# Designed miniproteins, single chains, continued (2), part 75

Each design is a single chain, and the fold is of that chain. pLDDT is the mean over its residues in the fold that is shown.

## One batch from the design tools (miniprotein)

Design m6768
Fold by ESMFold2-Fast:
Structure m6768 (fold): chain A 58 residues (1-58)
Amino acid sequence: SAEEAARTVLETAGNAENALAFLERELQKAREDPERAHRAEYIEAVIREARRLAEELA
């Protein structure tokens, strides 16, 4: 799920700033390719969950 992906990215990056920077770069790449539109929507969901989780941990 998007929440599970967000938790994994936050754990791997070690902090919210690096996790969100990574996800924003992935979103930009997905948006540059029309064939990856579904991936862009998924990454946006992961970013929303990562921001929510980061606020809960603050």
Scores: mean pLDDT 81

Design m6769
Fold by ESMFold2-Fast:
Structure m6769 (fold): chain A 110 residues (1-110)
Amino acid sequence: MVEQAIELAETGDPRYIDAAMEEGLRLANEGKYEEAAKIFEAVAKARPEDARVWRNLGKTYAKLGKYEKAKEYYEKALQLNPENERARKNLIETYRKLGKYEEAEKLAKE
């Protein structure tokens, strides 16, 4: 099922990419974060300018305790949509988890 969702995202068909995104969200909601991350990475390759997929990757990697990757993905999401308050708050919390308190405070004051 995960491999099928990845294959669908790789076809480049918007309907199949949307289905892959929904499957990634379903798996993440079930706590299957490693499987969700694989699907979201395939979707990100198909839609690199979609801020939603980068935010979902950031959230998924944060749930896995991989805060350096979570930071990179949240930064990408915020670059694509600077007004996304959820991505900003998640990035601030991720900086704090990494002990990057100065970076967290700078972002919080923007």
Scores: mean pLDDT 85

Design m6770
Fold by ESMFold2-Fast:
Structure m6770 (fold): chain A 83 residues (1-83)
Amino acid sequence: MEKFEKIKEELINKTVEQLKKAGASDEDIQEAVELLKSLDPGTIIALLRREKKSIDELIEVYKTFPDDPAFKENIELLEKIKK
């Protein structure tokens, strides 16, 4: 659970930065964060699978956590999904 929560926080932080650069309001950013926090791991992965760039970015974030074997397994899973 904690390992996924860490990756989820990184995805949220990255989304916040992207939305800020796009000129989104603080209210829009808060709404997006709340939505992402409410999604289960399977739903997040399924959504990202539909976006090639998002999958690549998730793989990059997972690679930032080399000490977590679950993240390594997730990288392999996402690379298989890309095919």
Scores: mean pLDDT 62

Design m6771
Fold by ESMFold2-Fast:
Structure m6771 (fold): chain A 74 residues (1-74)
Amino acid sequence: MKSALEKEIDEAMERIAYAVAKIMYENGVSVEELEEEAKRYEELAKKAREAGDEKSARGYEIIARGIRKAVEDL
């Protein structure tokens, strides 16, 4: 269950991941590379959750979501 503060931190982290992914694309990183990066973070999140590390899982999911949104807006 998310507190108001956790929600705001999650949104800030997603916005940062989005901005970084857009900058990477502008500097020559391909859409395919960004999609593979997002997939890698999604896999890390799944493994962290299976290991009981919910905080790391949440962080990885937020990063992956930011990258995917950046790719959708390209």
Scores: mean pLDDT 84

Design m6772
Fold by ESMFold2-Fast:
Structure m6772 (fold): chain A 94 residues (1-94)
Amino acid sequence: SMLSPEELEREVQISMLEIQLSVAEIAAERALKDPSATEEQKKKIRELLERLRELVRRAQEAIRAGDEKRFRELQRRVSEASRELQKLIDEVKS
C-alpha cells in the first residue's frame, strides 16, 4: 500500500494514458453514432481508434519496463494519433 515516489510517478503516467484513451473513445463513439457520418469516415475513425489503443498499450508496457526512451517515443505517437482522430471527428460535425 506504500508506493515509492518512482512507483507513484509510473502509476500517474499510466492513469494519464488511460484518461486520454477514454476521452478519445467517448468522442469516437459519439461520431460513430452520428447519422451524418459516412461509412468511409466511420472506417477511418475505427482504424485510428484501434491504432490509438495499441499505442497506449505499448506505452504502458514501456512505463512498466522502465524504458523511458520508448515511452517518450510512444507518448508522442499517442498524441499524434489523438490529434488525427479529433480531426476526423470534427469532419463528422461539419
Scores: mean pLDDT 86

Design m6773
Fold by ESMFold2-Fast:
Structure m6773 (fold): chain A 85 residues (1-85)
Amino acid sequence: NIEKAKELEKEAKKLEEEDPSSVEAAELYAKSGDLYGKSKNYKKAAEMAEKAAEIYRKAGNEEWAEQLRKNAEMLRKMQEILEKE
């Protein structure tokens, strides 16, 4: 559901503005990205995964940051494939 994804994105952004290393913001971005991905909006899904990865990196959780970056790369490739055809 794209509407739910947008709601989670807005909440995550608010938390990020209050604390750029908020793990709660990263979790909400990740959930938003999952919902965008289920709706085949891979561009927004990738953006959300990258936002979550950056916050985890700032919070010192490099393992989760790297995993989310790889997920974002995969989502970007899916979007490129969709756009070519």
Scores: mean pLDDT 84

Design m6774
Fold by ESMFold2-Fast:
Formats: C-alpha cells, structure tokens, sequence
Structure m6774 (fold): chain A 61 residues (1-61)
C-alpha cells in the first residue's frame, strides 16, 4: 500500500539521519547535530502517524 511504502521510506531516512547525527557529534559540529536531531524527531513523529493510519485502515477493512 502507499502508506506501507511511506513507512519503509521513513525507516530508511530515520536510519540515515541517525548515522549523520553520530558523524556530526563525532566531528564536534553542534549546529549540524541539533538540526539533524530535529529532523530525526520529525521523521519519528511522522512514522508513528503513518503506522497509526495503517492500523486504522486495517481496522476499517
């Protein structure tokens, strides 16, 4: 489904931003780390929205 495809893309991007955060922290780039942390949190929030939408669609079927 489109929602399941979106959830998978969010998982991939969450993994990517987590790796970028670790690299920024290791480099001492606090500004980049904080920007990536914000992006990571927004992606995680969107993941749970999509996950809830998938469960709601399954319950309606």
Amino acid sequence: SPLEAERQRLVDRIRQTAAEMAAAKAAGDNEKFLALKKEHQELVDRYWEVDRAIEAARAAA
Scores: mean pLDDT 87

Design m6775
Fold by ESMFold2-Fast:
Structure m6775 (fold): chain A 103 residues (1-103)
Amino acid sequence: SEEKEKLRELAGEYIEKGREAFLNKDYEKAIEYYEKAVKYAEEAGDDYLLAVAQLNLGKAYFAAGDYEKAIEAYEKAIEYAEKAGDEETKKAAEENLKEVKAK
C-alpha cells in the first residue's frame, strides 16, 4: 500500500540519519534514530528493514557500551534477516554478536 511504502521510506531515512550520527560518534542520537527506524519498519512489516535497523541499533549500543542491549538487537537482527532471506545482514549480525559476547 501507499501507506506502507511511506513507512518503508521513513525507516530508510532514519537508518541513514542514524548512520550519520554514528559516524559523528553521537551514539545517543544514533540510537534514537535507529529506534525510530525500527518502529517504522515494524509498522511497514518489512523484515529486511527491521534486520538492517536492528543490526545498526546493536552497533550503536555496542559503541555506547550497552552490551546487553547490543546483544538483544543483534539477536533480533539475525531473526529478521533469516525471515527476509538476507544472508549478508545475518552474517554481519552473527559476527558482531560474537564480538560483543567477548566483552
Scores: mean pLDDT 92

Design m6777
Fold by ESMFold2-Fast:
Structure m6777 (fold): chain A 60 residues (1-60)
Amino acid sequence: SSEKVSKLVAYTILAVGAELEGRYDEAARAYEQASNIAKELGDDETAEKFRKKAEELRAR
């Protein structure tokens, strides 16, 4: 749905912004939310990329 697409975009922007500010835990949470929405939309590739990105940020 267009609502889910809008939420995916919003969480992605929040995640990137938090990452640029060095707020890695906040960025990881936002990437996890974006990953969940991408999976609900059937975009498994984007979901996997965001999930991995969240894991990498938490490992720092």
Scores: mean pLDDT 87

Design m6778
Fold by ESMFold2-Fast:
Structure m6778 (fold): chain A 119 residues (1-119)
Amino acid sequence: EEERRKKLVEEAIKYAEQALSNATRALDLAREKGASGELVQYLTGVVSAAQAAIDAARKALEDPSYLPGLARVVDVMEKLVDKALEAARKDGSPELIKLVEEIRKNVEKMRAAVDELLA
């Protein structure tokens, strides 16, 4: 049980770090391309949520009482990514759409790990 928990939390950290990297790249590209304020705002939110998810997951490695907090951060990140994808599609930049879709995949994998942890 303890080893399985640590492995799943480590998977959540890995995908949170990938989401952070991709969100940072997307935010930089959005600023360079003069993307909508909505897209920049949602991507800034995704960066902050990814950082919070990494922090919560690291705490959950030591104390499973932090797992509900991690789940709440993942809920926030999913909503922000959905809004960022909607804004990216409105802006019509294929490169930004692709980056936000990669962030969504990272968050989906993080969600799967967190759902297994809370089952």
Scores: mean pLDDT 89

Design m6779
Fold by ESMFold2-Fast:
Structure m6779 (fold): chain A 69 residues (1-69)
Amino acid sequence: GPEEALRLVENALPLAALESPELAELLKQAIRHLREGNVEEARELLEKALTLARDPNVRAALEQALKHL
């Protein structure tokens, strides 16, 4: 559910921040929406993040997070 997605995104944030500030900002926005219960907005942000992510660990975390939404 959204709680597992939130944990996966939070755990991916440090690696995403090392890759790009734009990717980190998308993950931070998704985290805010997940905490507020805005699942659809979080999903859209995570789908955008996945198009930008190049690190395989970040990509895997985002794909797993999306499966929990």
Scores: mean pLDDT 89

Design m6780
Fold by ESMFold2-Fast:
Structure m6780 (fold): chain A 79 residues (1-79)
Amino acid sequence: SPKLEKAKKLLDEARRYLDEGDYEKARELASEAYRLAKDVDPVLAADALGVLSEALSALGDWEESERARQQAEQLRQQA
């Protein structure tokens, strides 16, 4: 699926930006990857939420980070 292929590329880019310390860019890309994957690939969606959670935590958005982390765990249990 072109949509899932795009989500995978966005997630790979989000991980690279997270490693580089560009947390805002990692958040944007992980959020888009999650949006594309959420109703189609729960494993990919959970991985995107995991990266999103780490980026949000690094930005000080603790409440949103915790919500993303919990949602990722829920999706992994249902995958």
Scores: mean pLDDT 88

Design m6781
Fold by ESMFold2-Fast:
Structure m6781 (fold): chain A 66 residues (1-66)
Amino acid sequence: YYNKGVDYFYKGKPLQAIKEFKKAIELNPNFADAHLALSFLYRIRGELELAEEHYRKGIKILQEQT
């Protein structure tokens, strides 16, 4: 799902990319890269609150050390 989201993004299909990144998060809620990708896409679309929410989630996951 994540790789498919990246492929859609490069093909200029941001809505399809968002859908695939959401699927990646549904399978793995701690997938930092998928949260950061969603944050970037929401920011481009002007959905700043959703962008900030996913950015914070992604950064929190990256800051976790087992």
Scores: mean pLDDT 78

Design m6782
Fold by ESMFold2-Fast:
Order: sequence, then structure tokens, then C-alpha cells
Structure m6782 (fold): chain A 67 residues (1-67)
Amino acid sequence: SMAEELAKQEEIAALQGMGWAETQGLTPLGATGERVDETTARVTVETSEGTVVLEYDRKTQTFTQVA
């Protein structure tokens, strides 16, 4: 179903966001992904140092920290 596909995409974005946090030297505790549009996802990563908000652009395959 479309709902299952969306949930999978949001889970993958969350996992990738946690991986990004690890590459920055942060300890990820959890993450949630939200699909904004067909090419953009927003990921909220909880870390030991606080919450980080990322936007993922599928066209460039890059994460940008927005908060």
C-alpha cells in the first residue's frame, strides 16, 4: 500500500539521518523521518547533545542541518 511505502521511506530517512549524526561525532539516540515532498524528507535526530533537524534532498543525495 502507499501508506506502507511512505512508512518505509520515512524509516529509511530516519536511519540515514542517524548515520549522518554518527559521521559528525554525535551519538544518536533516536530519529523520526517525515516525507515533505517527492524529493525532500525532514529528519529529526535525538542525540546525547540535543536534537538536530536535517533536510534530505534526494536529487543531490545530501543532508543539510536546518536546526
Scores: mean pLDDT 81

Design m6783
Fold by ESMFold2-Fast:
Structure m6783 (fold): chain A 59 residues (1-59)
Amino acid sequence: MELYRAVAPVPALSEDELALREGELVEVLEEIDDKYWLVRSLATGRTGRVPKSALERVA
C-alpha cells in the first residue's frame, strides 16, 4: 500500500489540486509526472493532484 503523509499544510493552488492539512494521510492512486501524484485523502475521501515533495512515505 502506497501510504504517505503531508509534511506541512498543502494549499490547493488550482482546481485539480487537493488541499491537505499537516499530517493528513493520503493513498497514491497514480503518478501524473516527475513532480506530482494523484492521491486520495483517507480523512476526507477527496482526490486531487499533490506535489511529491509535500509528502513522506509512512508504509
Scores: mean pLDDT 81

Design m6784
Fold by ESMFold2-Fast:
Structure m6784 (fold): chain A 58 residues (1-58)
Amino acid sequence: AMEEARKVREDAEKEAEEYRKLAENAKLPSVQQVGLAMAKYILERGEREVARILAEAA
């Protein structure tokens, strides 16, 4: 359970980091906003999945 939660969190952080880098390299504000929004969404989804895994383990 803890190992699954860790993997989910790490995977989400890596995916979010890719979108964050995309946003930082973009010159258009609209593209930067989309990239940052996607990174935030991915991290929130990952945290909810982690919470689900930990709740099932409790």
Scores: mean pLDDT 80

Design m6785
Fold by ESMFold2-Fast:
Structure m6785 (fold): chain A 97 residues (1-97)
Amino acid sequence: SLDSKETRAEIIGTLALMALSILINEAKKRGDEETVKLLEEGRDRLAEAIQAGDYDKAIETLKELSEKLKTSPNKELAEDGVRILEIIRKRLEEEKA
């Protein structure tokens, strides 16, 4: 049921993985190989956490990615990416409450 906290957390987690894939593609188009590696490693960790049902680890991974993404030389990618990841993180935290 969509009213289940677990089902909503899974949907939000899947949206986070999709958002990271979009950000990875944008970083690739901009030649930002360092940000690509960071986001790919973060996406893999996030996917493992979601598959394990470990939403606390998923939230922590999103926090770490947001902080590291702030160091990207592409200001627009950094600002938009951080905002998207923070919105998703807040939604996951709300479903855990």
Scores: mean pLDDT 83

Design m6786
Fold by ESMFold2-Fast:
Parts: C-alpha cells; sequence; structure tokens
Structure m6786 (fold): chain A 70 residues (1-70)
C-alpha cells in the first residue's frame, strides 16, 4: 500500500489546517480526529523513508498542541 502511504503524506497539510481550525473553534472532537490523522501521516512518511517529512509533521503536531493549550 505504498500509494496509500504517499496519499496520507500528501494530505498532511490539509490535516494541519483542519487541526488549526478545530483549535480556533474549540472543537475537541475535530481536533482529536485531525491529530490522529497527522500521527498516521507521520508514520506513513517514516515507512516511506522520508524521515525529514515525518519530523516536520511531528513538529506541527507539537505546535498545534501548544496552541490548543494556550
Amino acid sequence: TRASLEREVELAPEYIEAAREAVEAGDVLKLTGALIALVGAAFSAELLGDLEKAEEIRRAIAEILAEARA
């Protein structure tokens, strides 16, 4: 399922946007879903050997969580 992994990595920017919109709206359920999707995208990048992209996505997750806690 290499194509599925590549698709998840390609969708990471959309998941980041959805997560940030959820933080702004205070929508915990949508935020949780978007964060789970981002974790999946990070693992997909790692499985593809794109460690730089995986680290970039994990950094975005950390930043989103910091924003949600503010």
Scores: mean pLDDT 87

Design m6787
Fold by ESMFold2-Fast:
Structure m6787 (fold): chain A 56 residues (1-56)
Amino acid sequence: MELKLLELRKKALEERIEWLKELQEQGKISKEVADATIAALEEEIKRLEEEIKKLK
């Protein structure tokens, strides 16, 4: 069930982005680190969305 695994991975990355935003707001990580990490995760989500689209 490849599609379900890709959708779960995408959801996990989205939750990680929200968690990183919360850590940045709490001052636990720098804005620079948060922005760079979130950008990388958003790129990975985009790649997963393209893969999901190909399977549908």
Scores: mean pLDDT 82

Design m6788
Fold by ESMFold2-Fast:
Formats: C-alpha cells, sequence, structure tokens
Structure m6788 (fold): chain A 65 residues (1-65)
C-alpha cells in the first residue's frame, strides 16, 4: 500500500542520514502497514542494534520496492 511505501522511503532517508533509531521506527511502520510481522520485528531489531541500512532494507522489502 501507499502508506507502507511512504514509510519505507522515510526509513531509507533516515538510514542515509545515519539515524538507525528512525530507520528502525519507519521500517517497523512499513512492515505494519504492509501486514508483514516478520519485517516489522526485523526492522525494529536492526534499528535497535544500530544497523540503519539493514532496517531500511527490511522496510523496502515489506513495501515491495
Amino acid sequence: GEAAREAAEKAVRAAEEGDAAKAGAYGATAGLEAGDEEATIAAAQAGAAGDAKKAAEYAVKAAEL
């Protein structure tokens, strides 16, 4: 859906800025909007671990980008 895509785009931007916490939060939102529980948990965990790039990758997969 469009909401999942918008959240994924925000997660990617946060990752480019080096903000793992924001990338994880937006990535979890993308997963929730897409109905992808696995991606939601994975993005949140990646963000908490400081892996902004991985959080954004899970967001993009959830949004089917």
Scores: mean pLDDT 84

Design m6789
Fold by ESMFold2-Fast:
Structure m6789 (fold): chain A 83 residues (1-83)
Amino acid sequence: MPKEVLELMLEASVKLLAAIVAYLLGDYEEAVRYAEEAVRLAEEALRLARELNAPKEAIEEVEGELRAARELLEEAREKLRES
């Protein structure tokens, strides 16, 4: 995986972890904010991976991270609406 893509994915993973922790603590506003950042970083990583013609396996890894971030964002938004 290109270094620049890996750096964006690591940042996305840190934000995703922060969102998970906020979600578990019931801080849904914070969880939404971190999950939104994770989605943005993962989308940037996917765009860069495609621009750099990264291997299919690398692109699939980035797509997986983006999917996980989007799922958490949707769950956090649902909890925030229910609160």
Scores: mean pLDDT 87

Design m6790
Fold by ESMFold2-Fast:
Structure m6790 (fold): chain A 73 residues (1-73)
Amino acid sequence: MSREEFEAEVARGLAYMTLAMARNILKQAGKEEQADKLYEKGLKEIDEATRNGDVDKALEIARKVMEEAEKLL
C-alpha cells in the first residue's frame, strides 16, 4: 500500500468516526432526533466525497458536522 493510499484510508476512517461521535454526543444530550438528522445528512455527503476519491473533503464535512453538533448542545 502506498503512503497516499494509507493516508486516504486513515482520513476516510476518521471522517466516519467523527460523524459517529457527533451523533453519539447529541444522543447523550437527549437530542436524538437532531442527532439522527445530522448523521443522515453527514453520512450522505461523506459517502459522496469518498466515492469521488476526495477524502480531504470527507474529513472537512465531518468536521463541520461536529461543529454543528456542538452548536446544538
Scores: mean pLDDT 83

Design m6791
Fold by ESMFold2-Fast:
Structure m6791 (fold): chain A 68 residues (1-68)
Amino acid sequence: MGVELLKKGAANKDEDEAYELGYEAGKILKEEVGVEEAKKLAAEALSDAKNETGASAAGGGVNNGLGE
């Protein structure tokens, strides 16, 4: 679930919405797999993103959502 939400954020053209989707994805991934595995899954999901702006914003959101 968290990975799919992060991919949706990375594909988003709105930076604010991409960040919020990344933030929620980070919180979900932390609950699902823990911080270390969440960081790996987030990096993999963002590495395939074609939209640099959305991927950057969503990546910032994920880092903040992980909170550790």
Scores: mean pLDDT 77

Design m6792
Fold by ESMFold2-Fast:
Structure m6792 (fold): chain A 98 residues (1-98)
Amino acid sequence: GEAERAAEEAVEAANRAGLAAVAGDAEAAREAAREMAEAGERAGRAGPEGAGREAAEAARAAARATEAGGEAGTAAAGAGAAVAAAGAGQAARLAARA
């Protein structure tokens, strides 16, 4: 359904955001982070009430981490952003399945 499609979009955007952050591409990281946050919010709205809120919050937190990682331009910051993005994607998938 819509929750599953939005969750998949969030996961795809999270993967792009993490890769861009690791590469030090701040612009691409910001664009993908925004897409991830938007898709995570949609997954949250379509899913069960409690799980949806957690997915949306995780997506927003990951988006902030990914933007910060890209701006810092360091491998360590980029790696941290990628982990946060992966977590957001997982949260979105869990919300869609609940």
Scores: mean pLDDT 66

Design m6793
Fold by ESMFold2-Fast:
Structure m6793 (fold): chain A 104 residues (1-104)
Amino acid sequence: MSLEQQAQANIAKYQERLKKDPNDSTAWHNLGMAYFDLGKYEEAIKYYEKALKLDPNNSMAWWNLGVAYFKLGKYDLATQYYNKAKSLGNTVQSDRGLESIKKA
């Protein structure tokens, strides 16, 4: 199954969950990841921000927000969110993200 097919299936799945429970922070985060997999980084950011408003300690969502801003060339914001993810325990992925910015 292609990444695009998985992303489209996940969008449908998590949109249905969010109709029943709009406070499902995990569903908002997973919806953001599905849009990211489709290359829709600005849409992914909006859904990560919704997830983080509900669960501000989700270190993976902070890291994913940083990666989405990196893809958009917004390196200062990417650095800010990688450091936030690192402070919450996502150290390995955030360190790799920070190294990628130094090479860009």
Scores: mean pLDDT 85

Design m6794
Fold by ESMFold2-Fast:
Structure m6794 (fold): chain A 58 residues (1-58)
Amino acid sequence: LPEVPEDASKDEAAKALAEILRGLSDDQVQAAIEAAVQALIETGSPAAAVRAAIEAVK
């Protein structure tokens, strides 16, 4: 899974999310997206969204 710095740009975070999603099953993709959206709502941080997606698919 890609490592994303804490102060990652929106574009870098979007790339990392796309890489994560590309190798996953439909169930894992859904869990990753849900976690990422919740993190974005709570923090507004793209890096936090990527971390949440990674945690959801462990």
Scores: mean pLDDT 73

Design m6795
Fold by ESMFold2-Fast:
Structure m6795 (fold): chain A 119 residues (1-119)
Amino acid sequence: MPSVEELLAELERLVAELEARVRAGTLTEEEGEALFRRMAALFRQLLAQSDDPGVLLLAYGLLARAAGLFLEHSTDEALRRRVLAEVIALAEQLAAKLADDPEAVAMLRAEIARLRAAR
């Protein structure tokens, strides 16, 4: 089983790959969705294995940045809606996990409201 550090490093690597491919104009919708699915799976593993708010908020920030970049360059409305729904669901799971941290919950609730308004 990979460590929390290994999962976070792999998530950072996938985000960098997505950013580089978007900049190069080489990212297909299929490849973008596959990369996002891998990032979402890594984030779910981090949620299951870590109780560290700093690690989880950093991981969420990486996922949200990748999703935002992908959505800005995607023309597939159905894919955009699926990605937004996934990010919202993961933000809600993170807010539930960090329920004892009122500042983290407040930030995540504001983010969820922003993402819902974008739908």
Scores: mean pLDDT 84

Design m6796
Fold by ESMFold2-Fast:
Structure m6796 (fold): chain A 79 residues (1-79)
Amino acid sequence: KEDEALQKIAELGAAFVAAETDPAVRAQVSAEVLKAIGSFAKGDYDKAIEHLKRALELATSPEAQALLKEAIDIVESMK
């Protein structure tokens, strides 16, 4: 279950890179997603959700925002 959730979050991150066209926004959101993955791997789901919410605030494309919301829901289900 945890490995499946982590894999899904990584897949969502790859899809996000395709959806976000601004390089600066893409770099900032990618940094927050990587922090979320790191927190998730440590079992710190609250920190992972916090970083994903920051990524959501930075994302400008509706598709990227939808992918980040899905990732947040996955991590919240792990609590």
Scores: mean pLDDT 75

Design m6797
Fold by ESMFold2-Fast:
Structure m6797 (fold): chain A 95 residues (1-95)
Amino acid sequence: MEELKRRALRKLVAGEELDEEEQKAFRELEEEARKEEKEIEEKLKNIKDRKEQLDLQYEVLKELGKRLLEWGLISEEEFEESLKRLEEHKKKALE
């Protein structure tokens, strides 16, 4: 299942047409992403502390980047640069 999702994303990045199974896997991935987004929004709404909100947002983006790296959609260098930018944004957002 996970391999089908990776294959679908790689083909989309390469501009290749997806077959029915790959299209279904991509739709499942989109649904999973929407569910994760809603869960994160619910958690953020319940957090009163600004630092905790930023920590949660940072961890979510870090996890997404790690997943993209594991799927081979980004390079290790791109992942490291993304983490650096997230740290810089977090520092600025803390006043």
Scores: mean pLDDT 73

Design m6798
Fold by ESMFold2-Fast:
Structure m6798 (fold): chain A 56 residues (1-56)
Amino acid sequence: GPREEEARRLGEEATRLSEEAVRIANTTGKIDEELARRARELGERAEELGGEPSGP
């Protein structure tokens, strides 16, 4: 449904930003906190919309 579609899109975006943050870390030896934070927020949103059960 629409929620699954949105969750999928947000998950893909989160993965993309996470990969970019890792790439920057590998290149500069530093984590880009802004990119990591954005990836985290999008990942959390994707999890909420995807109906993934939160851990106990």
Scores: mean pLDDT 76

Design m6799
Fold by ESMFold2-Fast:
Structure m6799 (fold): chain A 95 residues (1-95)
Amino acid sequence: NMELKKRNAELSAKIAEEAYRRLREVADQGGPESERKAAAGLAKLAAAGVGSNIGTDEAKKWMARVEAAAEEGIEALAEVTREVLDKARKLLEEL
């Protein structure tokens, strides 16, 4: 169902954009750990949405990338979140 895929891509892009904005704010302003954790959760949710739109098992793969980046640090997490956002936007353009 192409319409459901498009709605999923739109939602994933919106969530990833919010996550990226929050992570950039924390990185640039030195915000609280709770804000970073909340943004990481949103990034993981967006990654799951993007992955599920691509195909079987991709959701788990994209979520694992976000989790690994979160362990490395906020800059790595923001970079992977930007990749999730870019992928969601590209999927939306192709649908």
Scores: mean pLDDT 81

Design m6800
Fold by ESMFold2-Fast:
Structure m6800 (fold): chain A 78 residues (1-78)
Amino acid sequence: SAAERRRLLEEFGRRVREYARRSRELAARDPADPANQEEIARLRKELLEADLELHRFLGDEAAVKAVEEELKRLEEKE
């Protein structure tokens, strides 16, 4: 129905906006500045989590697996 399509598009739009927001926050940080390192690590994890939720919503199992592996690697990086 039109109402179902609208709800799906609204949810998709919300997820895309969240991904874009986190991506912009990460891009605004200078990776060479030591003061930004903890914030960059947090933003990278949040961006990957938003990417994971977006791909889960889309049903892209291959992309979900790829993002899960990247999150795992990020958690192992000290």
Scores: mean pLDDT 75

Design m6801
Fold by ESMFold2-Fast:
Structure m6801 (fold): chain A 60 residues (1-60)
Amino acid sequence: LLEQARKALEKAKELLEKGEYAGAATAASHARDLAIQAGDEELAKEAEEVLKEAYEKTKA
């Protein structure tokens, strides 16, 4: 779970940098859910921050 959460978060960040905001939001949401299941609150918080940024960018 934890390694899967980290990989999903890294993918979300890559998609965000490439301008694929919808994909970044999906990957960040998945990373958040996996991090919560793994009990890693810091990783879940980081994933939620990426998710929030992707949503804000989607409005553009």
Scores: mean pLDDT 79

Design m6802
Fold by ESMFold2-Fast:
Structure m6802 (fold): chain A 115 residues (1-115)
Amino acid sequence: EIGELLAEVTKNGRKASELEGVDPEKALKYAIEAARNLARYFALLNGRTDKVEEIEKKAVEAAEIAYKALDPNYPGTSTAVLAAGAHAAVKYSNGEEVSDDEIVTLAKAVADDRA
């Protein structure tokens, strides 16, 4: 199960990147699925079995905040969306919280690096 989650993260992340600039809506869907799988992976790794759905929800919310802050046709957007979701997944799986400003700052930095 846990190893399968990492495989799904890689698969969905790669598909999001391939569709970036071609089909922004579909790229976003794959980036969000990658973030969901990564959130489940970190929740299970950190023994947060009772918090899996909550951490997954937080990772998706972070990914959506990142997407709204960026241009969907920008080449780094799907990577930034996944990075934002991953950041939230790690933070919430460790019992920490993430602000919207932190998510937006990270997303813009990742998108700029990927341009």
Scores: mean pLDDT 80

Design m6803
Fold by ESMFold2-Fast:
Structure m6803 (fold): chain A 55 residues (1-55)
Amino acid sequence: HMMAEIKAIDEEAARLRELIREEAERNGMSPDVLDSLLAMVDAIRKIALDVLRKK
């Protein structure tokens, strides 16, 4: 079901962002790298949602 799939994608994206932030704090990640990783998560989420919404 499309709405359940959208929610699952949003929850997975949020989980990945949390893991990235934890890793950044643990290892002293540069702000530029952190921003790039978070942007990649958002890009993947957008692609997944676009596919679901167009079907």
Scores: mean pLDDT 80

